Designed miniproteins, single chains, continued (2). Designs and how they scored, part 28

Each design is a single chain, and the fold is of that chain. pLDDT is the mean over its residues in the fold that is shown.

## One batch from the design tools (miniprotein)

Design m5009
Fold by ESMFold2-Fast:
Structure m5009 (fold): chain A 65 residues (1-65)
Amino acid sequence: EKQEAVEKIIEQANALYEIGVDPNILAAEVVGQLKRQGITDKAELEEQLRKTKLNDDQINYAIAQ
């Protein structure tokens, strides 16, 4: 249930990355969606974001917000 929702968020993020959506905007949106699913821990957010095509700088920027 929660896991399926998270997997869908990651899948959509990777699809939007391929279309050319701004990676910083995309990373911030993904963090917001993951927090809505109850994923608020920094380490857990980082782990999920590493499953996307975003690089470490983009991930760190989004989490710092």
Scores: mean pLDDT 80

Design m5010
Fold by ESMFold2-Fast:
Structure m5010 (fold): chain A 84 residues (1-84)
Amino acid sequence: LKYRFNLKVALTSSADTINAKVQAAANAANQIAGVDHVAVQPALEGNNVIIDLSINATDFAAVAKACKIITSNVDVVGDSISCN
């Protein structure tokens, strides 16, 4: 099962710091049972970082767990993603 999200993250620190945190969270999400692959692609857009997040997993429960790990580790702007 493949799912794609766009995360909008406020620039509360440097873009490099946000990118590092997102990549670390993606690496942690790849350890979740049922997650096959998590990929992140950040891009600076105005005063936010837009992160293209792709999750390939066996079921929606694994997708939701991976999404929650990533969103809990960055300051996501509301309305940009739902992990439910």
Scores: mean pLDDT 72

Design m5011
Fold by ESMFold2-Fast:
Structure m5011 (fold): chain A 61 residues (1-61)
Amino acid sequence: VRPPAASPEQTAAMVIRLAAQGATLERTSTRASLIHAGLSEEEAEAVLAEAEAAGATLVPA
């Protein structure tokens, strides 16, 4: 859903929230979504690391 345009920070927060629920996230797709939302590759990698620390299972591809 597209509220007032999702910010990079809101997108990152949503990924972390899903991670806290124990979600399985595809690394490549999640990274691409974060970059598309306005994060740099480095920032997207940091969010993925935070999601993994929060309890998400990151699968390659």
Scores: mean pLDDT 75

Design m5012
Fold by ESMFold2-Fast:
Structure m5012 (fold): chain A 94 residues (1-94)
Amino acid sequence: SLVRFLPGLEEIVKEVKKMLEILDKYGSPEAASYGVAFALDVIALALEGATPEQIEAVLKDFIERAKELGMSDEAIKKLEEEGQKIVEIYRKAA
């Protein structure tokens, strides 16, 4: 039931928003566009009942792409911290 994990989804959306704010502050337009794709992928996977491990894999791919796009170590660390919060929220909601 969608209603069963709705509180977890709300918290995931909040953390995704924080990641997008980090991308807006520290990233390029390319990084921001990739961040939007990442946000949609995480929400879609959560709605489909994906495993926490699948969410973590999408996060890992996103972080590697952000590094390739030249984001600073400081920005990458902030993205990793917010991404781990998403994984933990999803793990508790599932």
Scores: mean pLDDT 75

Design m5013
Fold by ESMFold2-Fast:
Structure m5013 (fold): chain A 80 residues (1-80)
Amino acid sequence: SKREKLLKEAEKLYKEAEEIVEKAEKEGKLTKEMAEIAQELKEKYIEIKELYRNNADVKEIEEKLKELKKLLEKLKELAK
């Protein structure tokens, strides 16, 4: 289903964010701003899982996924 595909996409993006944070922590390069963005990203991923669990509309899940994508891009930029 489209909803399952969106949830799997959110999971992949969240895992990418976790890898960025883990690498930054390991290298002693994790900034406060990166940690704050990572926390916001985790909260958006939780929101997406809740929307999926509660049978929310595809459109609502897509909107939250778009927000998660923006947070990941910001995190990637900070990690450069």
Scores: mean pLDDT 87

Design m5014
Fold by ESMFold2-Fast:
Structure m5014 (fold): chain A 74 residues (1-74)
Amino acid sequence: STEELLERLAAIDPAAAAEVREVLASLSPADQARLTGYLGRVLDAAEAAGWSPEDIVAAVRHVVTQFLRELAAR
């Protein structure tokens, strides 16, 4: 769920979690679900690969930025 994702991200970086929460709150329920899915996959892959918190946050910000750019291009 979105809240489970935000709890996972807050354990890594509370500021990044707050930024993602604001982005998700601005989206439709369908787009919230899509972005939550993408970010969940990033966290799962990063944990499996043993990434640093800094690298995880950078990857999360990159995915959020790309998602918002794709929405703006519609």
Scores: mean pLDDT 86

Design m5015
Fold by ESMFold2-Fast:
Structure m5015 (fold): chain A 56 residues (1-56)
Amino acid sequence: MTITREQFEEPKKEVVEKLKEKGLPEPSDELLAWALTSNNLDVEKAVELLIKRLTS
């Protein structure tokens, strides 16, 4: 999958906003990149993965 920097930045911002809406802290850029790349830039799946990771 070929991803431009701009295509990555928008999903990343969406994930951060959704996490903040749920009262969760902003994850590191490394954790955001891991969640997004693990889910083929699927914002909803990345959010679910990060919630599980941050809340155990």
Scores: mean pLDDT 75

Design m5016
Fold by ESMFold2-Fast:
Structure m5016 (fold): chain A 62 residues (1-62)
Amino acid sequence: MEEVLKKIEELTRKAKEALEAGDVDTAWRYVSEAAQLAHDAGLPLPEETREVALAVKKAIDA
């Protein structure tokens, strides 16, 4: 379970980096993968992952 949380954190960090670089598609992929891992493990999404997901959705709508 701790390995899954570490992967979610890593993917969240990568998504944030991609978003900062303006690569919204890559950021969306990383966030989606993190959310899928959390769902498969029966874990709630971390606050940071939720914030990044909202930022990515906002960028897609822009």
Scores: mean pLDDT 81

Design m5017
Fold by ESMFold2-Fast:
Structure m5017 (fold): chain A 83 residues (1-83)
Amino acid sequence: SVAEAQENQVLVNQILKLLREGADQSEIDALINSLKDKEIQALMTELRDLVEKGAAPADIEAQRLKAYMKLAELQIEALRKEG
């Protein structure tokens, strides 16, 4: 649904904000586990793991872009189905 796609977008944006601000791992994990889409959940888990292990900025950016692309795809698909 469009509402579910919007909820996923809000949660992803909140997770990204918390990662940038260096928030507690437990808060980030709670939001990731709240995601409705399992592919988005997996992508955000991978992004968190990259940040946690201090991966190169380029690798973190690439993973973030993958998450945004999948989120956009799901939102477009939901809009097409609902008109």
Scores: mean pLDDT 80

Design m5018
Fold by ESMFold2-Fast:
Structure m5018 (fold): chain A 83 residues (1-83)
Amino acid sequence: MKAEEYFNKGKEYLKKEKYEEAIEYYEKAIEASKDKKLIAEAYYNLGLAYERLGKLEEAKEAYEKALEYDPNNEKARERLKFL
């Protein structure tokens, strides 16, 4: 499976509120990708999934990683204001 396919499966699980499965697929997308923008989007969505599980420290780390790969990720920046 390619990074884009893992990322899309992560989004499907996130939409279904299956947050631990979403996390697994976003982690696979990050491992399989060399695309900084895809990696940043995956980290942002990983942060959302962690927030929904109440894992606020892991969510914070994921949003910080999203900003490392894409400093213009305003959604990740906004989430960090509330963590």
Scores: mean pLDDT 88

Design m5019
Fold by ESMFold2-Fast:
Structure m5019 (fold): chain A 68 residues (1-68)
Amino acid sequence: MSKEEIEREVREAMILMKISVARLIIERNPDDPKAPEVEELIKKAEEALKAGDLDKAEEYANKALEIA
């Protein structure tokens, strides 16, 4: 197993954690006017993860947390 593969798996886990935290924040505050924007950013982060684009996934996940 390459060092690059391990680093990728760690980054994926961190991104998934950020997505989970952002989702929990909007689920606890369903009346938040920012919730639809946060949900859209979460979807984009998930799509980027499925595409293997960790840089975009991290960008969207960080933006979701910043807005949430």
Scores: mean pLDDT 82

Design m5020
Fold by ESMFold2-Fast:
Structure m5020 (fold): chain A 99 residues (1-99)
Amino acid sequence: MDERKKEALKLLSEAVKYLKQAIEALKNGDIDTAISYAEKAKEYAVKAFELAGLPDYAQRIKELLDKAIEAAKNGDYETAIKYLVEASKLVGEAGEKVG
């Protein structure tokens, strides 16, 4: 419904901001900060997709961000950035479907 879609878009907007912050933090070597932002992006994006009635997107974004966080914790920063970028593309794609 329209109000749920509006709220979902607001939550996706916050997720996009946190994804950008996570990527910037990783590029700057601020790993703990990057993990924190990635966790926040995951929380906002999952809630947004569930609210929008997109459970497959909620699962996909959770898996991508969980992989990004684990890669960052393991020192695989290139892999972490790859998954964060894929998550950003997924959020953009799903935003078009939400309206």
Scores: mean pLDDT 85

Design m5021
Fold by ESMFold2-Fast:
Structure m5021 (fold): chain A 92 residues (1-92)
Amino acid sequence: SSLARNFAISAARLAKEQGGSVQTKVDGGTLTMTLSGLNVSSIIGLALQAIGLDLEGFDVTVKIDGDTLTITIGGLSAQEAEQIKAEMESLS
């Protein structure tokens, strides 16, 4: 699913551009990403995009805690989830 991959990479890149941090965890076909140090408009924008993924058939949950955004994306293959994690972690 290029849609979930493109979203995850864009979200991680945005967090790094703002001087924030990105943590990723994979559990089978579920990718969890924790983005910290985000401004409020970025948190709102990413949360709305994540809800859009849920409406497209992904199993998505969103949690907001201050400047930290946690997004869980299910419905991936285990291979896709691991590949997305690796690509997110390779961002500089």
Scores: mean pLDDT 83

Design m5022
Fold by ESMFold2-Fast:
Order: C-alpha cells, then sequence, then structure tokens
Structure m5022 (fold): chain A 64 residues (1-64)
C-alpha cells in the first residue's frame, strides 16, 4: 500500500465522519468512518473506500 493510497482511504473515512456530524448522526458516522478506514487499509483499495464512503454518506442523509 502506498502513502497516496493511505491518504485517499483516510480522506474517504474523514468525509463520512464529517457527514455524520452534519446530518446529526455523529456516532453512526464515526462507526462507518472507522469501518471504511480499517477495510481500506486491509484491502489497499482506495477506490472501494471512496465508493463505500459515498454509500454511507447517502445512508446518513436518508436517516437524518
Amino acid sequence: VTDEQIDAINEAAARVFLAGKEYGLPEEGARYALSIANHGLDTGDPEEARRLAEEKIRELKEKA
């Protein structure tokens, strides 16, 4: 895994964390962010991390 891939994975997780705060679901957003970061670091796939982040952000918005 490259530093560039790690940065992209962490950025995806951070977006989910911030979305959780924005939509009034900070605990759920934080749990999703941790899951994305752990999965992304295990797989080394920043595109998958980004896709999962987009999915979780939509879920948070729908629940809000």
Scores: mean pLDDT 82

Design m5023
Fold by ESMFold2-Fast:
Structure m5023 (fold): chain A 80 residues (1-80)
Amino acid sequence: YTVDVEVHAPPERAEEVARAMLQAALDTPGVKSAEVRVEGDRVHGRIEAESPEAAIQAVKKVHDAALAAGATRVESTIRE
C-alpha cells in the first residue's frame, strides 16, 4: 500500500513539517519505507505500508504531526 501525502505549510515551517511527517511515518508499525521532500510552501510525502491498517495509521499519525508542526492543509491518498 502506498500513501501519498500533500501538505501546505509556510515556507519557514516546511522543513520542520517535513521532519515531523517523516518521523511520524517511520514511527508507525507496518511502514516499510517513507520519503518526504520540500518544494517551497509544499511538502510531499510517500509512504509504503505492508497492510491497509498500517496505511490508515500512517495517514493519521502523519496528518496529526504535520498540523502540529505548522501545516495549514494536509491531504492524503491511499493506493494499493
Scores: mean pLDDT 84

Design m5024
Fold by ESMFold2-Fast:
Structure m5024 (fold): chain A 72 residues (1-72)
Amino acid sequence: MDPVEVAEELLKKLKEALAKGDFKSAGEYYQKLKSHGDKALAETTDEEVKKKLQQIVDEADQLLLDHERAMG
């Protein structure tokens, strides 16, 4: 499976969990996305794949930061 497709699926599940207020599942999907993204970014040499992976990771980081700010 394409590392970008895996990251997109995890981001989708993260967004769905956040929308449902399931913060436990959201945290689990975020950790999986970060672990997958870090590994894929370290292993890929394709600049377009790196750019897409970084955009997905950045979006996930922003979603959790926005949630923490709203709850804090």
Scores: mean pLDDT 81

Design m5025
Fold by ESMFold2-Fast:
Structure m5025 (fold): chain A 55 residues (1-55)
Amino acid sequence: DDELIREIARKMGFSDEEIEEILELGRRRNLSRDEILDELYKRGADEALARVKEL
C-alpha cells in the first residue's frame, strides 16, 4: 500500500516530505486508500503549481 501510494504521489508532483506527511496522517486517522488518494488529489494540484512557479 505505502509504496503504491508513494509512486502515485511522486508522479503527481509530491515531494518525499509531503508523501510521508500524508501517509502518517492516513495511518493515524485509519484512512482508506480512497481517502488517502482523495487527499493526494486535493493537494496534488497545489503541489504541481508550486513546482512550476519555483522553476
Scores: mean pLDDT 71

Design m5026
Fold by ESMFold2-Fast:
Structure m5026 (fold): chain A 95 residues (1-95)
Amino acid sequence: SVEELIERANELLREAMRALDAGDLAAFERLLEELLEVLRELKRVLAASTDPRVRLEIEMELGAVEVTLAVWIRVEGADSPAAQALRALLDEIAA
């Protein structure tokens, strides 16, 4: 369901933040890859849905994730490996 995909995306964001705080870059990158798969599924559901409420819920989540990633990149600093991975994810979901 859309609700389960949104909950999973938010869980993966929190887990990725914790992995980075722990210095586990490998876990951080894996969690971002899992997040990308969930976001791609949300975009697929959005493209297929004619229900304006479902479309709104997905657009709100995608927008919230984009803002979160942009803020997180600024906090980490542009030249960090973490910021580079976050920027790659942001570019993929903005396409």
Scores: mean pLDDT 88

Design m5027
Fold by ESMFold2-Fast:
Structure m5027 (fold): chain A 114 residues (1-114)
Amino acid sequence: MEPEELAIGTEAPGVFDGVSLEELRKRAVELARELAKQHGWAFGLVIGRRDGKYIAVGVLADPEGNIIAEFTAESEGDADAAVRDVLRKLVEAAQKAGLISPETAERLLAEIDA
């Protein structure tokens, strides 16, 4: 009943240029659910650009496709900052849900900050 590995899927900035936050959320949910069906627990992260800002939307899905957590971050001119903020929140949510050990969370957060 413990997850084998946590899968992370991302889409590049500009793939969803000019789209709404709701559409980005929908895409993140679809990505997370698709990965969760293959790997168990999964993060889905999509990046869009709107009105000169980068917007990252991330979701955590369980193996049944239920959405456990959702996070959004914005950054002007720095897509990486928005992505890193969302990934930190997803890792924290996965640790709180008991999906990853504190040691795994610390390692993933260090990789995000590198």
Scores: mean pLDDT 74

Design m5028
Fold by ESMFold2-Fast:
Structure m5028 (fold): chain A 71 residues (1-71)
Amino acid sequence: SSAEAQAVYEKGEKAFAKGEYETAANLYKGAIALDPNFAKAYEKLGEALDKLGKHEEAEEYYKKAKELDPK
Protein backbone atom coordinates (compact mmCIF):
# COMPACT_ATOMS: atom_id res chain seq x y z
CA SER A 1 0.00 0.00 0.00
CA SER A 2 1.17 3.58 -0.63
CA ALA A 3 2.38 5.66 2.33
CA GLU A 4 -0.45 8.18 1.76
CA ALA A 5 -3.07 5.38 1.75
CA GLN A 6 -1.67 4.06 5.06
CA ALA A 7 -1.75 7.54 6.65
CA VAL A 8 -5.40 8.11 5.62
CA TYR A 9 -6.29 4.57 6.78
CA GLU A 10 -4.72 5.28 10.21
CA LYS A 11 -6.85 8.44 10.54
CA GLY A 12 -9.87 6.24 9.74
CA GLU A 13 -8.84 3.79 12.48
CA LYS A 14 -8.68 6.63 15.03
CA ALA A 15 -12.13 7.88 13.99
CA PHE A 16 -13.53 4.31 14.17
CA ALA A 17 -12.07 3.85 17.68
CA LYS A 18 -13.91 7.03 18.78
CA GLY A 19 -17.21 5.73 17.35
CA GLU A 20 -17.10 8.33 14.52
CA TYR A 21 -18.28 5.79 11.95
CA GLU A 22 -19.33 8.23 9.20
CA THR A 23 -15.93 10.00 9.40
CA ALA A 24 -14.16 6.61 9.50
CA ALA A 25 -16.07 5.39 6.39
CA ASN A 26 -15.07 8.54 4.46
CA LEU A 27 -11.41 8.13 5.50
CA TYR A 28 -11.39 4.43 4.48
CA LYS A 29 -12.87 5.47 1.10
CA GLY A 30 -9.99 7.97 0.81
CA ALA A 31 -7.45 5.21 1.53
CA ILE A 32 -9.08 3.01 -1.16
CA ALA A 33 -8.92 5.89 -3.68
CA LEU A 34 -5.14 6.12 -3.03
CA ASP A 35 -4.63 2.31 -3.06
CA PRO A 36 -7.44 0.32 -4.76
CA ASN A 37 -5.79 -2.97 -3.63
CA PHE A 38 -5.90 -2.03 0.09
CA ALA A 39 -7.90 -5.09 1.24
CA LYS A 40 -7.97 -4.06 4.93
CA ALA A 41 -9.43 -0.63 4.05
CA TYR A 42 -12.34 -2.34 2.22
CA GLU A 43 -12.91 -4.62 5.23
CA LYS A 44 -12.90 -1.69 7.70
CA LEU A 45 -15.16 0.37 5.41
CA GLY A 46 -17.63 -2.54 5.54
CA GLU A 47 -17.43 -2.58 9.35
CA ALA A 48 -18.03 1.20 9.55
CA LEU A 49 -21.02 0.91 7.18
CA ASP A 50 -22.46 -1.96 9.27
CA LYS A 51 -22.20 0.31 12.36
CA LEU A 52 -24.20 2.91 10.39
CA GLY A 53 -26.88 0.32 9.44
CA LYS A 54 -25.83 0.30 5.76
CA HIS A 55 -25.63 -3.49 5.61
CA GLU A 56 -26.09 -4.01 1.85
CA GLU A 57 -23.32 -1.51 1.04
CA ALA A 58 -21.12 -3.14 3.72
CA GLU A 59 -21.53 -6.57 2.05
CA GLU A 60 -20.21 -5.22 -1.27
CA TYR A 61 -17.02 -3.97 0.42
CA TYR A 62 -16.55 -7.22 2.38
CA LYS A 63 -16.80 -9.11 -0.93
CA LYS A 64 -14.15 -6.82 -2.49
CA ALA A 65 -11.86 -7.30 0.55
CA LYS A 66 -12.12 -11.11 0.20
CA GLU A 67 -11.37 -10.90 -3.55
CA LEU A 68 -8.19 -8.91 -2.77
CA ASP A 69 -7.13 -11.05 0.23
CA PRO A 70 -8.94 -14.44 0.04
CA LYS A 71 -8.83 -16.55 3.22
Scores: mean pLDDT 87

Design m5030
Fold by ESMFold2-Fast:
Structure m5030 (fold): chain A 56 residues (1-56)
Amino acid sequence: KEELAEQLERDGREAERVSEELLEKGKKESVEFESAGNILRVGSEVSRELAERLRR
């Protein structure tokens, strides 16, 4: 229960790290910049919803 919530938090932290790496590469290739933004947005929402349902 709480262990699953921790896994969701880890996914959120990794999304932040991936965002930083993609931001640096986005300076060379702008196309990846927008793709990364969409992926992070979806990942953030999914992690948030799952965390709330598990906390119930």
Scores: mean pLDDT 66

Design m5031
Fold by ESMFold2-Fast:
Structure m5031 (fold): chain A 94 residues (1-94)
Amino acid sequence: SMEEAERLFAEGMKALAEGKYEEAIEYFDKAIELSTDKELIAEAYYYRGLALAKLGKYEEAIEDFEKAAKLFEEVGDKLQAQLAREKIKELKEK
């Protein structure tokens, strides 16, 4: 459900803030699976990418940022799409 996807996303954000990166990834995975909202899915890919990068999983993080950028473009969030692309550039230098 949309309400459940939003709750899972919020739990993922809390886990991310607490440095619980593996738990954050699991919550974002579930939010992506349950959501039909492109904006929420884009945000979940973006923050899952951040958690993956914290774990040194740079290739997986780049893939998530690319998915986030595409979805942000589709919903018209140009600034968020640009932010995701800057993260891709940053990680490719590592």
Scores: mean pLDDT 91

Design m5032
Fold by ESMFold2-Fast:
Structure m5032 (fold): chain A 56 residues (1-56)
Amino acid sequence: SKEKIDKAVADAERLVREEGKTVEEAIQHLVKLVRDGKYDLTLEELEEAIERVKKA
C-alpha cells in the first residue's frame, strides 16, 4: 500500500539525515528488514521505496 511505502521511505530518510547513514546503507537496512520479516513490504513495494529514497 502507499502507506507502507511512505513509511519505508520516511524510515530510510531518517537513517540518512538523523543517523548519518549513506543512501546505500539505508537501502541495505530496508532490504534486510524485509528479508528478516521485520518489515511488511512486498517485493514491488520495496522496489518503489528504494527508487524514492534514491531520488530524495
Scores: mean pLDDT 78

Design m5033
Fold by ESMFold2-Fast:
Structure m5033 (fold): chain A 82 residues (1-82)
Amino acid sequence: MVIEKIKELIKYIEDVLRNYPDLPEEDREKLEKLKKELEETKKYLEEVGLEKFSEEELEEILKRIEAAKEEIEKIVKEHEEK
């Protein structure tokens, strides 16, 4: 589930970057940075194995994923409203 949520967010960022080529450079850089951080987190979780993490550690990771999703949605909404 955690890895799948990260994959969905990476795909969402890729779709945003593809569908909004006119995004300001600042917002594009933020999205690319978030994508890189999500890809590195996914790789780390896959290499260590999800079963090695406590429920509390997984909850913290999920909170960070949710925060990243909110940031992406904010960028998209602000672009669509302008």
Scores: mean pLDDT 80

Design m5034
Fold by ESMFold2-Fast:
Structure m5034 (fold): chain A 68 residues (1-68)
Amino acid sequence: GSAEEREARRLLERALEAARISHVSAAVAGKQLIEAGIAPEEARKALEAALRGDQEKAVEYLERALRL
């Protein structure tokens, strides 16, 4: 893959790790993914879930993003 694809995957993997720690960390990571333009649909859904305190759903959306 390109350097851009590698960076996107790295940021997604870090976001997933953050989401597994807390919903607050998941929200911060989700916002960073949106600002970077990485998996914007899944990142937005993960951020919305994290802001509701739904850590499980935030993790699920980020795992789906990694499979794209």
Scores: mean pLDDT 83

Design m5035
Fold by ESMFold2-Fast:
Structure m5035 (fold): chain A 94 residues (1-94)
Amino acid sequence: GMAEEQALLAELKALAAQLKASTDEAEAVALADRMEAVYDQLMAVSTDTAIKKEAARILAESYMTLLKILTDKDAILRAIGRLLRAIGDLLDLE
């Protein structure tokens, strides 16, 4: 329902703020993994295009931030793949 969608979006925003403030690669990766789980749940339950667009935008911006601090090549490739998915979702919702 709409309350569940809004709660998931609020959690995604909180995680994005934590990731933006993080200076530790391992912590940032863990936050991004949690954001993925929240995003996947939101996309599965949401029927609201505006909420889905905002979630995809937040996720994409968060991966752009994450890529600035990643040094591990496997983590970088995973983050690029997830960024492209988020951008694709956003474009599909336009």
Scores: mean pLDDT 87

Design m5036
Fold by ESMFold2-Fast:
Formats: structure tokens, C-alpha cells, sequence
Structure m5036 (fold): chain A 67 residues (1-67)
């Protein structure tokens, strides 16, 4: 029957979090590179980083709700 997160589920969640963090870091590095090249402003890069985080969260919710 349903219980709070088990130790195994907690370990799996930590691994998934690490994978998501890697993807987010790669995206942030790409934005920083564009800023360094003068193709993107720092303000736009910060805005996109915030949108990326929100978009990832919304996609995860959408997947669970099957929207």
C-alpha cells in the first residue's frame, strides 16, 4: 500500500535530479557562451534561465497529468 518515499525511491529521485541539473547547467553554459559572443544580452540570458527552469517543471507536471 502507498507509503512515503522509500529509501530506494529517494535514491532514484536524487539520480534524476542530478541528470536534470546536468541538462540545466549545459543550457546555462550555452547561454553564457552566447552572451560572451555578444549574440545575447545578460538580461535575456537570465530571463531564459528562469523560463527553462519553469518550463521543465511544467513539462514534468504535464507528463504526470497526461495533459
Amino acid sequence: ITKPLSEEERREAERLREEVEREVRAFEEELDKLVAEGKLSEKEARRLKAVRYTSAALRAIGEELDL
Scores: mean pLDDT 66

Design m5037
Fold by ESMFold2-Fast:
Structure m5037 (fold): chain A 76 residues (1-76)
Amino acid sequence: DEKKAINLIFGSYYENLGKQYEAQGDYRLAGDYYVLAARFYRLAGDFERAQRSLERAAEAYEKAGDLERAEEVRKE
């Protein structure tokens, strides 16, 4: 339970960093933080939040022009 709560806190923390960098136009770094958020949500067992964060990461990588990373993220 505590481990799950800690992983959800880290997931939310990195998701918020992704949003901040996305708002500043740093789409590459936003994508990287959304991938980190997804990993922590997965460790927490929150697969819906993890999937949404990966979708956001793919969109951010596409906006950054990194189509290869966007495709890799969408495959899993």
Scores: mean pLDDT 88

Design m5038
Fold by ESMFold2-Fast:
Structure m5038 (fold): chain A 57 residues (1-57)
Amino acid sequence: SENEEKIGEAIDTAIGLAEEGKYEEAKKVGEEIELVKPATEAILKEFEKRRAEEEAA
């Protein structure tokens, strides 16, 4: 559906921003879309973990 596509795009954008190290911008994307907020929180936790692992490697 259209809403599902929009949610998917927002999640993909947040993922891209977090992978680039733009963690705060990724959080803002999730906050702007209430429907994505819970998923964005889970995704950002995973990305923060991956980022820490990359910096440790």
Scores: mean pLDDT 68

Design m5039
Fold by ESMFold2-Fast:
Structure m5039 (fold): chain A 57 residues (1-57)
Amino acid sequence: REEELERLRKELLEKAKEAEKAGDEKVAEMYRKAYENVDELFEELKRGLEQLQLQAE
């Protein structure tokens, strides 16, 4: 799951940069927002995994 999110983050960031180079700022902003949302989800998942690790001692 984390690996999939990490790959998604990289793809969103790359697409945002490509859109910026193409002059599509609107599309670039869409990808940036998606990247930020994935980052928030990643942090939530990290906290959940830490809870599971505490039980798996």
Scores: mean pLDDT 71

Design m5040
Fold by ESMFold2-Fast:
Structure m5040 (fold): chain A 92 residues (1-92)
Amino acid sequence: MKLGLQLAKDFLNMAKEKGADVKVSSEGDIVTIELSGLSVSSQAGIALKAIGADLEGVKVEVKISGDTVTVKIEGLSQEEIEEIKELAKKVQ
């Protein structure tokens, strides 16, 4: 199932479109994506996408602190994690 990878790609595309700063890290099968410089409406959009994905069975957690949204996605393969990291480099 590639729903977690697709969710990560959607968030990275939103960050690129909004000119947000992106940081990506990984630990095991978990990817952490930090998005900084987002408006409150863009933060809400990310939270709503994450809620939708969670309802579809994706293990995703979202935390909002100031202008930073932190997203954690679990259950990713190493190949999916590398693809996410490669995409993140292109939005910096």
Scores: mean pLDDT 81

Design m5041
Fold by ESMFold2-Fast:
Structure m5041 (fold): chain A 83 residues (1-83)
Amino acid sequence: AAILGLILGLLGILAEDGLVAAVLALAGANFAAAGAKTLEAKLDAGVGALAGAVGLTFPEAALELGRKGGIAAVVGAILALLA
């Protein structure tokens, strides 16, 4: 779960379309959260999911927020793997 969250979060950061970036960031955050055993990793994954969800709601900000969500999902997944 955490490794899949890392991959999906990274793909969200690399996405050129704001909606695709937001969707991949949300998926990455969900898989990172599922793999997270520590509170810190769960919080980072949760922040990633929130940023992705906000990006889906506001298309003009979607690319930037989706990328930020992807970064948070990646951080959460790394913390989950290290914990």
Scores: mean pLDDT 58

Design m5042
Fold by ESMFold2-Fast:
Structure m5042 (fold): chain A 106 residues (1-106)
Amino acid sequence: KAEELYLKGKEYLLSKDYEKAIKYFEESIKLAEAVDPNSKLAADSYANLGQAYLEQEDYEKAIEYYEKALKIDPNNAKAWRNLAKVYEKQGDLEKAKEYLEKADSL
């Protein structure tokens, strides 16, 4: 069930229906964390939630959810690259470079 919600969230993310993507990822996280708070599914859902907020230009929420994803799965190179992109869009070029180098080292 949690995996099914995650896949639905990804479908809406790809179709750019960010409001629905967010709702499905939030439900996926709730079910995944009820079983295991450090689950790979929760980490992947947090990373995609960060991407949905980044696409909506909600940089504060994007950072929050990418950081939650990376706390569970610090080897997610894509999440590090997307976090770097958020900081680049905020004008923090030094932090963007630091996180991009971290992604490239994985």
Scores: mean pLDDT 87

Design m5043
Fold by ESMFold2-Fast:
Parts: structure tokens; C-alpha cells; sequence
Structure m5043 (fold): chain A 67 residues (1-67)
């Protein structure tokens, strides 16, 4: 399970990337966010799937609010 601190950090990184990309977050940007979070918070490879799931949920919510 991802901690609240990790989720809050991921949400901020994704929101900033979404804003900078004018509504688009590239696969390369997602990869960089995942690697940064893994290094900063010491996440395991098993937690990477949870990270990717959470990033996808944040992006979908941002897109939904833009419609």
C-alpha cells in the first residue's frame, strides 16, 4: 500500500506535469515520475504497479474535470 505522503507527492508531480503539458502527460514523463518516487521514497518493484494505477487515476480525474 502506498502511504499518504507518497500519494500526495505523486498527485503534485502528476498535476504539475499535466499543467506543463497542456493536458497531456507523456509516457516518458510518467516513467520519470515513477523513477523519482521510487528513489525518493524507497519504493519496491511490487509497489510500482500501485504507483502506475494511482497516476492513471489522477490523470483521468484531471481530464474529467476539464470536460
Amino acid sequence: MLSKEVKDALKKMVEEAYKKGNGYVSPETIRRIVLQAKEEFGLTDEQISDVLKFISEVILELKRKSL
Scores: mean pLDDT 80

Design m5044
Fold by ESMFold2-Fast:
Structure m5044 (fold): chain A 88 residues (1-88)
Amino acid sequence: GSAADRALARKSYEGTKKNKDEYLKLFEEVEKQNPELAERLKRIADEIAEVTGDKELGLASAAKGYKIVMEDKQARQLAEELARRLAA
């Protein structure tokens, strides 16, 4: 990636480190609700941990990524609903 992509990734990593406990709790909730998805996130977390040297931060980073994707999906659903209301 570009230098800008690396800077964004570093800022995201620092943010995850500051809020590590919140993302670890999010992972625990995912594991409780969907154990299969949690196992897939653990595999991603292990790959991140190999780069960072921190298993908890790897897990927190994977949970953060999942949250962002889910928030994007919800935002798209809300945008579609708003478009339907404006067309009526």
Scores: mean pLDDT 72

